Designed miniproteins, single chains, continued (5). Designs and how they scored, part 54

Each design is a single chain, and the fold is of that chain. pLDDT is the mean over its residues in the fold that is shown.

## One batch from the design tools (miniprotein)

Design m17854
Fold by ESMFold2-Fast:
Structure m17854 (fold): chain A 59 residues (1-59)
Amino acid sequence: SGIIRKIAEATGKSEEEVIETLKTISTLTGRGRDAALRRLAEESGLSVGAVSKALREVE
């Protein structure tokens, strides 16, 4: 997705590494999942909503 590419460019990681990070976050629940999504949003300069959309694409 375009969001995964934007996260990769912003964080200096490959798209594959971003997908693996999102898959790891998908195994989390509640506050742990929310905290991980916020952290990735902060690192990428994207909204939590955008990162959550990318997460749904890898689930």
Scores: mean pLDDT 83

Design m17855
Fold by ESMFold2-Fast:
Structure m17855 (fold): chain A 75 residues (1-75)
Amino acid sequence: SGLSEAMGEHGERAAEKGDAETALSAGRTVVSSFASEETREKALEETEEMARAAEKGDVEKAREEGRRLGEYAEE
């Protein structure tokens, strides 16, 4: 149950630094662990939104998108 929170915190910290590459890399690692192609496509979309929020320094959005990505991994 900590994965959603951990991914949210990761997105938040990446956004504090404006580091879209770190957010994208972390999200892609989580996405690649999914067996379902449908889940991978949805999780990739959340990963891209987290990375965009991180690039803009939008800490709240990066955290929320990271949490959503983590929720896919916990199901």
Scores: mean pLDDT 78

Design m17856
Fold by ESMFold2-Fast:
Structure m17856 (fold): chain A 87 residues (1-87)
Amino acid sequence: MSKSEYSLTKENVTDEEVNKLLREIGEKIKEELAELGEKGDVLGYYELVKKALEEAGIEFKFETTGPSAEFAENMELKAEITIRGPP
């Protein structure tokens, strides 16, 4: 059974600010992401993104279920991104 589930929560921030923040984070880690992508290291790619987002105060969680999820036809993926500004 193939299943994908994702959620994005935004609190006290605008869509424009979220997009700007994500672009800035992407610029900081783009070289490391390119290297991991070249190696085909999907888990390392997500771990780097998670670490960069968490360092910027963004909560990021992902979970995969199944054997070697990247190659599984019946993989389950859950991804949760939470971006909160100060109250």
Scores: mean pLDDT 62

Design m17857
Fold by ESMFold2-Fast:
Structure m17857 (fold): chain A 55 residues (1-55)
Amino acid sequence: SEAEKEIKELDEVLQKSLERISEMEDKEIAEGVAHTVEAMVKVNKKRIKERAQKE
């Protein structure tokens, strides 16, 4: 489904983002950025699933 494709694309973006964040020199800032990105992905996945349920 389109929703499954969007979720897969978000997972790929998350993985690549976490890889880039792990390369940051400041580990404290890196951890904060990682938490923010993970939270945003979680919210967006929930919205995609809720949209799919209305089909």
Scores: mean pLDDT 80

Design m17858
Fold by ESMFold2-Fast:
Structure m17858 (fold): chain A 65 residues (1-65)
Amino acid sequence: MEAEREAAEERIREVAERLGVDKLEIEGDKVTLTLRGVSPLKATGIAIALMGEAIEAGWSLHLEY
């Protein structure tokens, strides 16, 4: 569980960095992602990508726009 959690953190951070996310906060099983000044299409793409990773890890995803 802990090793899998660490792998999930790495994947989520990598996706967020690749997509140019401003802030990423991880607390236990919750990921809070802050998006500013992105288009609705880009925000949707980010949400879909991160939701997939969060579901695979069994985490809750929270997006702040």
Scores: mean pLDDT 71

Design m17859
Fold by ESMFold2-Fast:
Structure m17859 (fold): chain A 90 residues (1-90)
Amino acid sequence: DTNVVTISVAATEVALGEPVKITVTNNSSKDTLVKVTITSGDFKLTVYVKVPGGGSRVIEPVLPVAGTYTITATSVETGTTSSPKTVKVT
């Protein structure tokens, strides 16, 4: 069975000190623990979010430095990874 985790971002650019609104969606029928990874150069932030089957959860991290960040979400149970999203912090 394919477990599909998807992510969306409310904005592709945010000001430094403003939260990045990330929506994690679980398209499977079962509750799934999702590993959200946010990277830019040497920076790496990992957030674990429990997302109910067929539901969504929003996370709003504040990123510490200006730069271009890549966001991915991986289902811990299945290893399925979302398409990456990019956000610029200015």
Scores: mean pLDDT 82

Design m17860
Fold by ESMFold2-Fast:
Structure m17860 (fold): chain A 57 residues (1-57)
Amino acid sequence: LLENLLLELAEKLTSDEERVAFFEKYKPYLSPQTQLRLLSLIKNKEKAEELKQELLE
């Protein structure tokens, strides 16, 4: 499945900057559950919560 492949690719990212850019790029193509999974990979939890709040608005 496309979402599974995207999650595997996201796990290979080495920085939060890359993780945030990846999330923003693929967000329109992902279910809300997969979007939350991608956000959980961001190591800076403050940044992850900021993006999660934007998603809920």
Scores: mean pLDDT 77

Design m17861
Fold by ESMFold2-Fast:
Structure m17861 (fold): chain A 64 residues (1-64)
Amino acid sequence: TEETKEEIAQAAGVSVETVEELLKKYGVTPAQLLEEFERVSKRYWRKLSPEEILELAAKRAAEA
């Protein structure tokens, strides 16, 4: 789980602390956030910044 947080942080170019804040804000697990980040990244990598992709992924994971 800690490794998953670090993977998300590295992929999005943000701190692990930023990832932890999003997990708390949206009430999602690191695994759920990573899965949605991969989905959202494939669709929006040309249109959104990595931070915006991460925020959208967290929102979508919470809505699932």
Scores: mean pLDDT 80

Design m17862
Fold by ESMFold2-Fast:
Structure m17862 (fold): chain A 67 residues (1-67)
Amino acid sequence: DELKKQAQQQIDDKKKQAQKTVSKLMEEGQKEGITSAVDFTNKYMDTIQQLGKDVQQLSDQARQQIS
């Protein structure tokens, strides 16, 4: 099913975009002297949580559209 392949590609592309965003936040955190994963997560918790929700929402929407 071509639609399932297209939906999976969109999810994969969004995951790659989210990874780029996390990488930028890591660079910003390093410039600000953040060296621990805990401190990084605490500072960027809302952004990281939102990225996770966005990826999950796209996955759920894709499954609904191909059903």
Scores: mean pLDDT 72

Design m17863
Fold by ESMFold2-Fast:
Structure m17863 (fold): chain A 108 residues (1-108)
Amino acid sequence: SLVEEALARLERNLARGEKEGLLTEAARASLEAQIEALRALLETEDEEEALAITREALLRQLDALGQTSEADREEALKALEELAEENLKRGELAVNPAVAALRAAKAL
């Protein structure tokens, strides 16, 4: 599974970064949020639940980055909802929170 491969890679990156002392608090929190979202997605077959899990992970990632305004959060959530609609049209069940965050950042 692409999700399982992504999860294994992120877990290795987090472990290596912690061991080497190279992770900022923001980078660590971002990786942890992405790992949590991918783990939750592996346990659900429900599209609405998958979106809710990804939404929570995105909000946690934005919190971890700090200095995120209410407007920035609303724009990020809107980008996530648009991405979820696009994925549903393609028959895809998972929304990637990193892609949603990247789209939101480009809108800001």
Scores: mean pLDDT 62

Design m17864
Fold by ESMFold2-Fast:
Structure m17864 (fold): chain A 89 residues (1-89)
Amino acid sequence: MIKVSEVEVVAYRDDLVVARVVIESSSLGPLEVKVTADERASETHVTLEREPSGKVVVSILLRMDKATVEELKRSGESPKVEVEVSEAP
């Protein structure tokens, strides 16, 4: 069974928003991870790090207009990020 955490915003900085998602899987097979970023993001960078516990930490860096980042920071609103995880065939 695969568990995907809620999207957590780690940092707002200038034109960047850094978000994190944690994936827990009881499967030892390969996983496919699909990230759908907020449409206001001009660039999206995704990094995956496997922890010794078997958890996979997904770090998502979004480049947005500085005004958009400041609004999200002020409102405390998370960018619209969807993370879908499936077992590879």
Scores: mean pLDDT 78

Design m17865
Fold by ESMFold2-Fast:
Structure m17865 (fold): chain A 94 residues (1-94)
Amino acid sequence: SKETLLSLLKQELVALEVPSDIINQVISAAQTADNDTISELVEAIGVFSVIPTPELEQKVTTLLQQLGLSQDTQETILSAIKRQGLPAYNALRK
């Protein structure tokens, strides 16, 4: 369900230590997005957290752009993934 996908996305962003105001912006934007887009974003963030390749960074960036998020918000999320991605991935697996 959309509620489940939004909950997963929020948990992922919290684990990445994304600021709460940015998390609220992302969740609000995702409310109007297709479930497939949200699901793909959750998966792309998770994979990029473990495998930090330019291709996966571009995939995450494109999905954040599809949500209509500002460049500053996109950069904040990408920086959080690059800094906290592996710790967040390990925390969410437990």
Scores: mean pLDDT 83

Design m17866
Fold by ESMFold2-Fast:
Structure m17866 (fold): chain A 86 residues (1-86)
Amino acid sequence: GSGMMAAFAYNSSEGLRLEAERVKEEFKDKPELAQKAADLYLQGAKHYQEAADYFRAGDVDKAREHLDLANQYFRQGVDLINEMKK
């Protein structure tokens, strides 16, 4: 149901906010790239939060649009972090 999807999207938003802070601490030797990765995670978190709000409102199409955007930002952040580990 939309309530379960809203909870998932909200929890994903909160998780990415925590990961954004963690990345800046883990990669303090590469602060510019760490900030860029954190910013990508924060954009993902914003779109997960929008998805949660739309699921609660019953606008499943808009919720899925924001979920897809959140997943794209999350992937970009992960890809950058993997490059930073080299």
Scores: mean pLDDT 89

Design m17867
Fold by ESMFold2-Fast:
Structure m17867 (fold): chain A 72 residues (1-72)
Amino acid sequence: MSEEELEKWLVEQGYDEELAREAARITKYLVDKGLLKVESEEDAKSFAELVAKWLQTIRDVEREVEARRAAA
């Protein structure tokens, strides 16, 4: 499974194009570097979705921290 295929699949799951691209790129990079062992396309998709959810959570946390910092 290619980076482009992961990006397209994540967009089909309802993730933003930018978020999907970043998650696919991170997943592919980790696989190519041998830092993530993927045994099936399903494993790659599951991990890419977890990365996408993680990135969304980080963005939500950063937005909340900035709002709190502006009020402090």
Scores: mean pLDDT 79

Design m17868
Fold by ESMFold2-Fast:
Structure m17868 (fold): chain A 87 residues (1-87)
Amino acid sequence: SIFEILDKAREAILAGDAEKGLELVKEALELLKKDESMPAEEKLNALAQILQLLDQIKAADPSLAAETDKLKEEAIKLADEILEKLK
């Protein structure tokens, strides 16, 4: 599941592997973009976790700032699209 991938990302970051954490967060975001069955509330919860993990990755390894910022923009855009559909 997406949440299992996010848990692995958190473990990688805590172990000092920010690059692996970023790879796993990117995988989770791509799966979330393709998912048509997950309830909006669960998608928004996953996106909130993705945004938090991206901030943690950037803080742990500032050299990854450009890629984390790009993924953050993609996650925010997806959250906005989900929220717009709930109107």
Scores: mean pLDDT 87

Design m17869
Fold by ESMFold2-Fast:
Structure m17869 (fold): chain A 92 residues (1-92)
Amino acid sequence: MSFQVEERDESGALLRETPWQSSVEDFEADVEALLERILESGKTRTLVIKSGTSGEDAAEMTSRAIQLAREKGLKIVDVKLSGREARITVAP
């Protein structure tokens, strides 16, 4: 399996893109780093989660990213799943 996450601003512009990770633990570490950056920015951001395998894997990784965001005190504004990709909008 493989997973990647992108950070996008409110206009949809790409700010950061992580490497493709083959482990859940490495994916979660990348997500935590982006979430800490978002908290420090004080701005609304969209995380785009991509799966190289399936929509079910994308959904699982999305659920993990949502849990990490909530644990850091971020609000989940919107969640959209489309095929092997998910978009999570988070706010401080």
Scores: mean pLDDT 86

Design m17870
Fold by ESMFold2-Fast:
Parts: sequence; structure tokens; C-alpha cells
Structure m17870 (fold): chain A 72 residues (1-72)
Amino acid sequence: MDALISEADELYKKADELSTEAGKLYGQGAAERSAGNLKKADELYRKADELLDRMHDLMSKAQDLRKKARDL
């Protein structure tokens, strides 16, 4: 297995996990907002946004690694 492709796949897997966690936090935030717990909802949304930022960073790195692997 090409090491660059393997590393890219691992980064995509981590990004997918972060996306799933962010989705759960958004769902929890929506539930808290519906219950009137606005401060808790905002905290959950902030944590979800942090996970999405990390997801985008990992996806960019994965794309770069796949591009390098393609050139080999």
C-alpha cells in the first residue's frame, strides 16, 4: 500500500469522525436552544465549529497527500 495514500485515508477517516461529532453537538445545541438553555446551546455550537475547522484542515492535508501520491 502506498504510504501517502494510506496517510491520506487516515486523515479523511479522522475528518469524518470530527464531522460526525460536530453533527451530534449541533443536534444537542438545537435541543438546548429549544429548551431555553441559550448559553449551553451557544457553547455546543462553538465546540462544533471548532471540530469543523479541524475537519477542514485534515481534509486539506489529505488532498495534498493524495496529490503527491498521484505524482509518484
Scores: mean pLDDT 83

Design m17871
Fold by ESMFold2-Fast:
Structure m17871 (fold): chain A 66 residues (1-66)
Amino acid sequence: KEELLEEIRRLKAEVDARYAAGQLTPEQYRILKAELDYIEYGVKTGEISDEVARRELERIRAELAA
C-alpha cells in the first residue's frame, strides 16, 4: 500500500513537472491530475484494488512516455 501510494505521489510530481515545462496541454494536465487523484483516493479507501491501481498507473506512465 505505502509503495503504491509513493508511486502515485511520484507520478503526480512528474505530471506537475511536465506541465511546468510546457510538455502537457492544460487539458492533458487536468485529466491526468484528476485520474491520479481518483486512484489515490480509491487506494486509500480500499475502493480500488492494488492490481487495478497498478494497471491504471502503467497506462498513465505510457501516456507520459509518448
Scores: mean pLDDT 82

Design m17872
Fold by ESMFold2-Fast:
Structure m17872 (fold): chain A 68 residues (1-68)
Amino acid sequence: MLPVLSPQQREMEDELDKIRADYLAGRLSEEETRKRVREILSKDASLSEEEIEAMVEAIMEALRQLKA
């Protein structure tokens, strides 16, 4: 883990954390959550479309298990 995050990395992590919390609280549907996660990850120009889709699916699977 990186002990020091750039402001941009911290903002992305904060946004992902908020999306996770909203999904678990039932404020976001699965489709809305997937869209928002994809939008946040797409801000990182170093990630390929394939990597973004794989990360979205991994995050959604983890969130479904936590909500159940």
Scores: mean pLDDT 75

Design m17873
Fold by ESMFold2-Fast:
Structure m17873 (fold): chain A 62 residues (1-62)
Amino acid sequence: SREAETLARYARAFALFGRRGADVPYAALARELGVSVATARRIKRAILADPAGVHARIEAAR
């Protein structure tokens, strides 16, 4: 589903933040996720706005 694809991208972004820190550049995040820089920017902003909530949604989908 679209929701599963979205959560998979967020899970991958979360893992990258754990390895490299939250200051990872948008271009690096876009390359890791295989998305546009604009999409990577939205994902990073969403995670930084509510990291605990995003993590809880990822865990609930497992």
Scores: mean pLDDT 77

Design m17874
Fold by ESMFold2-Fast:
Structure m17874 (fold): chain A 55 residues (1-55)
Amino acid sequence: SLRDQVLAYVDELAAERGLSPAQRALLRTWADWALAQGASFEQIRAGLETIVAEL
């Protein structure tokens, strides 16, 4: 599912960037919100990258 792809990407990004459990939870919460808004995978990916750049 799109949600499974998004969650896999969050885990990959968290591992790559050395994010804390709290930061990973923040990304997951934002991603779940974006999915509820009907955002595409590409839109969610771009948003997650933006959030991580500002952490």
Scores: mean pLDDT 87

Design m17875
Fold by ESMFold2-Fast:
Structure m17875 (fold): chain A 72 residues (1-72)
Amino acid sequence: MDEETLREAAIEILEENPDLNGDELLRRLAKRLRADGQGVVDIGRWLRAFAEEHGLDMRTLTGRELLEALLA
C-alpha cells in the first residue's frame, strides 16, 4: 500500500471522527481502502511504525494526537 494514500485516508477519517482509538482507525482504514487480510496487516504495521516514529503509543493515543502527527 502507498504511504501517502494511507496518510490521506487516516487524516480524512480522523477529521470526521477525532475520538477514534487505534483499533477503530485500523478498522475504518481497512473498510475505506477495501483491504484484504494482508492489506489489514500492512495498514496495522504502517500505523504502529508511524506512531512509534512520532513518539505515540498505539494502545493509549487519542485520535486527536494521531491527527496532529499526521498533519505535521
Scores: mean pLDDT 79

Design m17876
Fold by ESMFold2-Fast:
Structure m17876 (fold): chain A 68 residues (1-68)
Amino acid sequence: SEKEEFEKQLALFLHRNGIPSPVRVGDDVDKVSGEKFTESDELITLPTGDTYRKKDIQPFLEEFNIKL
């Protein structure tokens, strides 16, 4: 599916560029670390419905021409 292909490409991109794993917004905590998002974190929601820290995902957005 489109979502599965996107998630696969994102995972490869993050691994290749040493970017931290995507952070999902649910109950204001990161599902990977269990730590809360801070007010200083800029978050962005992608068309897949997944939310990431803007600074971590910006190069991927630019590469794939994803409009925000």
Scores: mean pLDDT 58

Design m17877
Fold by ESMFold2-Fast:
Structure m17877 (fold): chain A 72 residues (1-72)
Amino acid sequence: ADPEELDREVRIALAQIAAAVSVINKAPPEEQADFLARVARQLGDPEAAEVIIQTLEDAGHTEAAELLREKL
């Protein structure tokens, strides 16, 4: 396996975990988006950001997803 591919798989997995944790959190959409924007910036991968947004939309957290797009 390519080390770059493995690192990317880890970043995508972390993005999915962060999004899932934020979905179970009862925080307001703005706080949820702020948290996830920080995670996306730390991961530094556009695919990770897209995974977070998609996870939020699939979970019905559309307001948080829209706010996150504005913060990226």
Scores: mean pLDDT 80

Design m17878
Fold by ESMFold2-Fast:
Structure m17878 (fold): chain A 88 residues (1-88)
Amino acid sequence: SKMERRLAQLPSLTREAVALFLASLLATGEKVEYDKETNTYIIDVPELAKDLGLSPSQLTEYLRRLEERGLIRLEDLGNGRYAIGLKE
């Protein structure tokens, strides 16, 4: 797809953009917890979506698309919480 071509052209830059995005989430979201040992962010989707000006479903769709592209690991913890890790 067009997006796969874009990701293929700038793979390192795309991973840097994801890392910057996650760092920005940590800076802006009071409900973001970071585990340094696992390099994992725990987020509350409703709270974080509000901080980003998104609906919860829009944020979940965005995160799912990043997981489908192999940029992040996404784990549903229940109750609107997700664990997000960068792919190694």
Scores: mean pLDDT 65

Design m17879
Fold by ESMFold2-Fast:
Structure m17879 (fold): chain A 76 residues (1-76)
Amino acid sequence: SALYEELKKIEEELKKKVEEIKATLSDEEARREIGREVIRALEEGIRLAEKYGDEKLKEQLRESLEAAKRQAAALA
């Protein structure tokens, strides 16, 4: 589906950014920056789920976003 293809692109871009961050930043800075990139990817995924009318996926991604925000707060 078009939604799945767009989500896969977001996942691939996130993986690329995570590897670049790990290669360039200290471990502590990398953890914080990876957390920020995960949050951005989840927010984009939620927007796509809403655009394509996938309410179940939107709810699942919102739950993941809340978990990611809690983890990011703990690392700050």
Scores: mean pLDDT 84

Design m17880
Fold by ESMFold2-Fast:
Structure m17880 (fold): chain A 60 residues (1-60)
Amino acid sequence: MPVYTPEEKEAILGNFRASLAESALDEATKEALLAALERDPSQANELGRQLRELDAAAKA
């Protein structure tokens, strides 16, 4: 796994938090996705994909 600088990690988490804030997901789901990203920032793309899928389902 790549080693992230503190600045890179903050940027990844910040962008993800912004996406969560715009989503229609419930708070528990938002916290679970954010916690997963905090454990492994390399999963940002996969977790972002899951966020979009869950958001689309919540809006349908």
Scores: mean pLDDT 79

Design m17881
Fold by ESMFold2-Fast:
Structure m17881 (fold): chain A 90 residues (1-90)
Amino acid sequence: SSSRLQALREQARALAAQGEEYLKQGDYDKAKEKYLEAARLYEEAGETVMADTYRAAAESSELFKQGKESEGASRMTAEGILAVADSLVL
């Protein structure tokens, strides 16, 4: 139902916010975990663009953990651009 999908999106948004908070704290393992959980719920809600965005955020968190901060940031930005581009070529 639409109410169920809305609940999934709200839960995914809360998990994404937790991921962002862990990322700011330098807890890259927990940031990755929360971003992957958010991506899964967005996927379940049919929000493939948002799911792809948070999978990219999880990959960026892993790269930050490896000391590849610039590569992680570039990847997150590139995936964000691709997500917007995909939404425009419908």
Scores: mean pLDDT 76

Design m17882
Fold by ESMFold2-Fast:
Structure m17882 (fold): chain A 103 residues (1-103)
Amino acid sequence: PPVYASPVEFARVLGHEEVARVLEEAGMDEPAEVTEVPQLSELEVAILEGDVERVRELLERDREAALQPVPGSEGLTRLQFARREGLEKVAQRLLELGAIDTE
């Protein structure tokens, strides 16, 4: 069950070293004190996909918004949201990390 201390740690666990480097350069190596919601953020989706350029874009444009749950993900788990949106790679990565489907 993934409770990652920081976005950098999350990216490293997924094997996305370049994404982890970009996040570390942006100062995203601190534990997020507010992860009360089990919902995917735009930043988490980009990390799960290994999209280095999307991670950079999100951190430069609106870092705070990138850490918020994706609009329309309310009441959904990370895995449920990924499946609903057809993010097959994201759903597979979440399952590899121990996410469970409670449906």
Scores: mean pLDDT 64

Design m17883
Fold by ESMFold2-Fast:
Structure m17883 (fold): chain A 84 residues (1-84)
Amino acid sequence: MVSELGKEMLKLLDKDAAAIAKLDPAEQEQVAKVKEFAEALVNNDVDKAAEIYAELYADQGKTAEEMKKQIEELSKKMKEQKEK
């Protein structure tokens, strides 16, 4: 489930909190969005997670619809591997 991936991401961000505090303000804002993305995954809110990813990659032409599809596909693949 995507919630497990979100929990693992939050755990890694918490572990590196001291290093994150040393980043410049622009990088800290980007990390804050990554944390928000991980929290959305923990809540199984794929729509919100896709929207946050679209904001992070707006300059690269990534759309929320494409990100949502990729997240759903990745979630399916992880679920299939865990049942073996």
Scores: mean pLDDT 72

Design m17884
Fold by ESMFold2-Fast:
Structure m17884 (fold): chain A 84 residues (1-84)
Amino acid sequence: MVQEIAELIEKIRREPSEEDAVALLTKTTRAVNEGRLEEIFKAFKEVGIEVSSEDELWDALEELLAPFDLVRGVLAIFWAVRKL
């Protein structure tokens, strides 16, 4: 879990993709729902993001995913153009 989330954040930082953004959101949401909040905090800390509460976690995740819209459309095209 911790390594998977950390690797996914680093991948998003290097090569932004909607697929990876959806994967990160899905894995993070599932871990929070399972009460594994401390593991998610560790994963974010591994990539240099200091979070100590659920509210801070969602703020950090929103900032990481700000360029993405999970509703298919203009944002996926915009990110493809920016990646070039």
Scores: mean pLDDT 68

Design m17885
Fold by ESMFold2-Fast:
Structure m17885 (fold): chain A 85 residues (1-85)
Amino acid sequence: DEEEKRRKELVERARELAKEISEKYGISLSLLEREIEARLNPDTPQEELDKLKIERAKELLKLGEKGKLSEKETEAVRKYLEEME
């Protein structure tokens, strides 16, 4: 089916993007891959998706504190974490 082929292409592209983001920003590749797998599994509880989003935001905050993100980007991540808590 064309839909299954498109889904596989999207998954592979998402994993390639995750590797690029991990290499550029120093975010954990395993965390990004876990988020992709969780989002692609319809049985994944919303609580697990929210935990993965919070984990990524925490890693982004640490990168911002190390000067890898702009001050505006770091503030945006901080506000996102405050809204999720």
Scores: mean pLDDT 74

Design m17886
Fold by ESMFold2-Fast:
Structure m17886 (fold): chain A 72 residues (1-72)
Amino acid sequence: MEGLKLVAEALGVSPAALTAFLTGVVGLSPAEVRALASKVTPENAKEVAEKIAEIFGSGLSPAERKAAILAL
């Protein structure tokens, strides 16, 4: 998934590590991960990565973090 690779590169992590985090920690399904990846372009990858980092730097609950990621 090219979009997921672009976000991972912007975050300074491997695509495998980002996928493991999104599925194992955030609780996204494979379909939700694909939906997120489909929204990512080279033009918005940095913005998406910054929003993900901000969500995980916040005081949000796990359920709120998942909802925030799905709203990207």
Scores: mean pLDDT 79

Design m17887
Fold by ESMFold2-Fast:
Structure m17887 (fold): chain A 79 residues (1-79)
Amino acid sequence: SMEAEQGIKAYQERVVKLAEELAKTGVEYYKEGDENKAKIYFNQARALAVGAKGSKSLRDAGERVEEIVKKAEEEIKEI
């Protein structure tokens, strides 16, 4: 039980970190004028949220990823 909970938490943190890296890269491409690459990276981050929400144990990670994407989309609106 404890080991499974620790494994789930570690996996959630990896998913969130990957989403942060994808969103950051998307923002960087948008700032460089490459809107097509930005969309690819944002779509990959959104796909992580959808996948995580498919599992009750990963739902919190999915919600955190949605917030990460939302903040990135707000950042590009300020450009």
Scores: mean pLDDT 83

Design m17888
Fold by ESMFold2-Fast:
Structure m17888 (fold): chain A 119 residues (1-119)
Amino acid sequence: SDQRLKELYEQTKQEIKENIEELEQKYQQLPSEDQEILKEAIKLYNEKQEELEEIAENLEKGLETPDLPTAYAILYGLLSGKIKGTQDTFTKLVEYIQEHGSGDWPLIFKMLILQIEQN
């Protein structure tokens, strides 16, 4: 589980590194609503880590459903290893984002990683 997330994280970082200009250009073309979700997710990740850890634990137990910014923040925390969780929880969050979010969610997630890691 942890090894698979680590491998996915390294692969995703490499894909971002090779495509920064294209990712930034495509992101600027996204609806304002999608850009605001990303900004809120970054803010939550930077300012509310303890709260995100509690939500992730409750999500693992099936006790809570996050909003989209919270889902993105926890997804990054799980992928980067900063929030503890299983690959199953990661997969459930991806499915949640696919159901409730934009079809451009992979771009939004890559931009979240890029913006957090370049600051």
Scores: mean pLDDT 86

Design m17889
Fold by ESMFold2-Fast:
Structure m17889 (fold): chain A 71 residues (1-71)
Amino acid sequence: MAELVARADAALAEAVEDYEAAKPRLEAIVEEARARVLALVAAGRVDEARALVAALVAVARAHAEALEAAL
C-alpha cells in the first residue's frame, strides 16, 4: 500500500515536469490502484480500501494545488 502511494507521488511529480513522459507510468499506477481497491473491497478489507483511496486522493490534491499555484 505505502509503496503504491509513494510511486503515485513520484509519478505525479514527474508529470509536473514532463506530462507526456510520465503519462504511461501514471496510467499503470491508476490501473494498479483500481485493481488493489477492488481486491480489498472483495476481500472485506473495506477500511484498508478507504485508507488507500484517501492516501491517493491526498497525494493527487497536493500536486493539483502545486500546479494551480504555479499557473
Scores: mean pLDDT 77

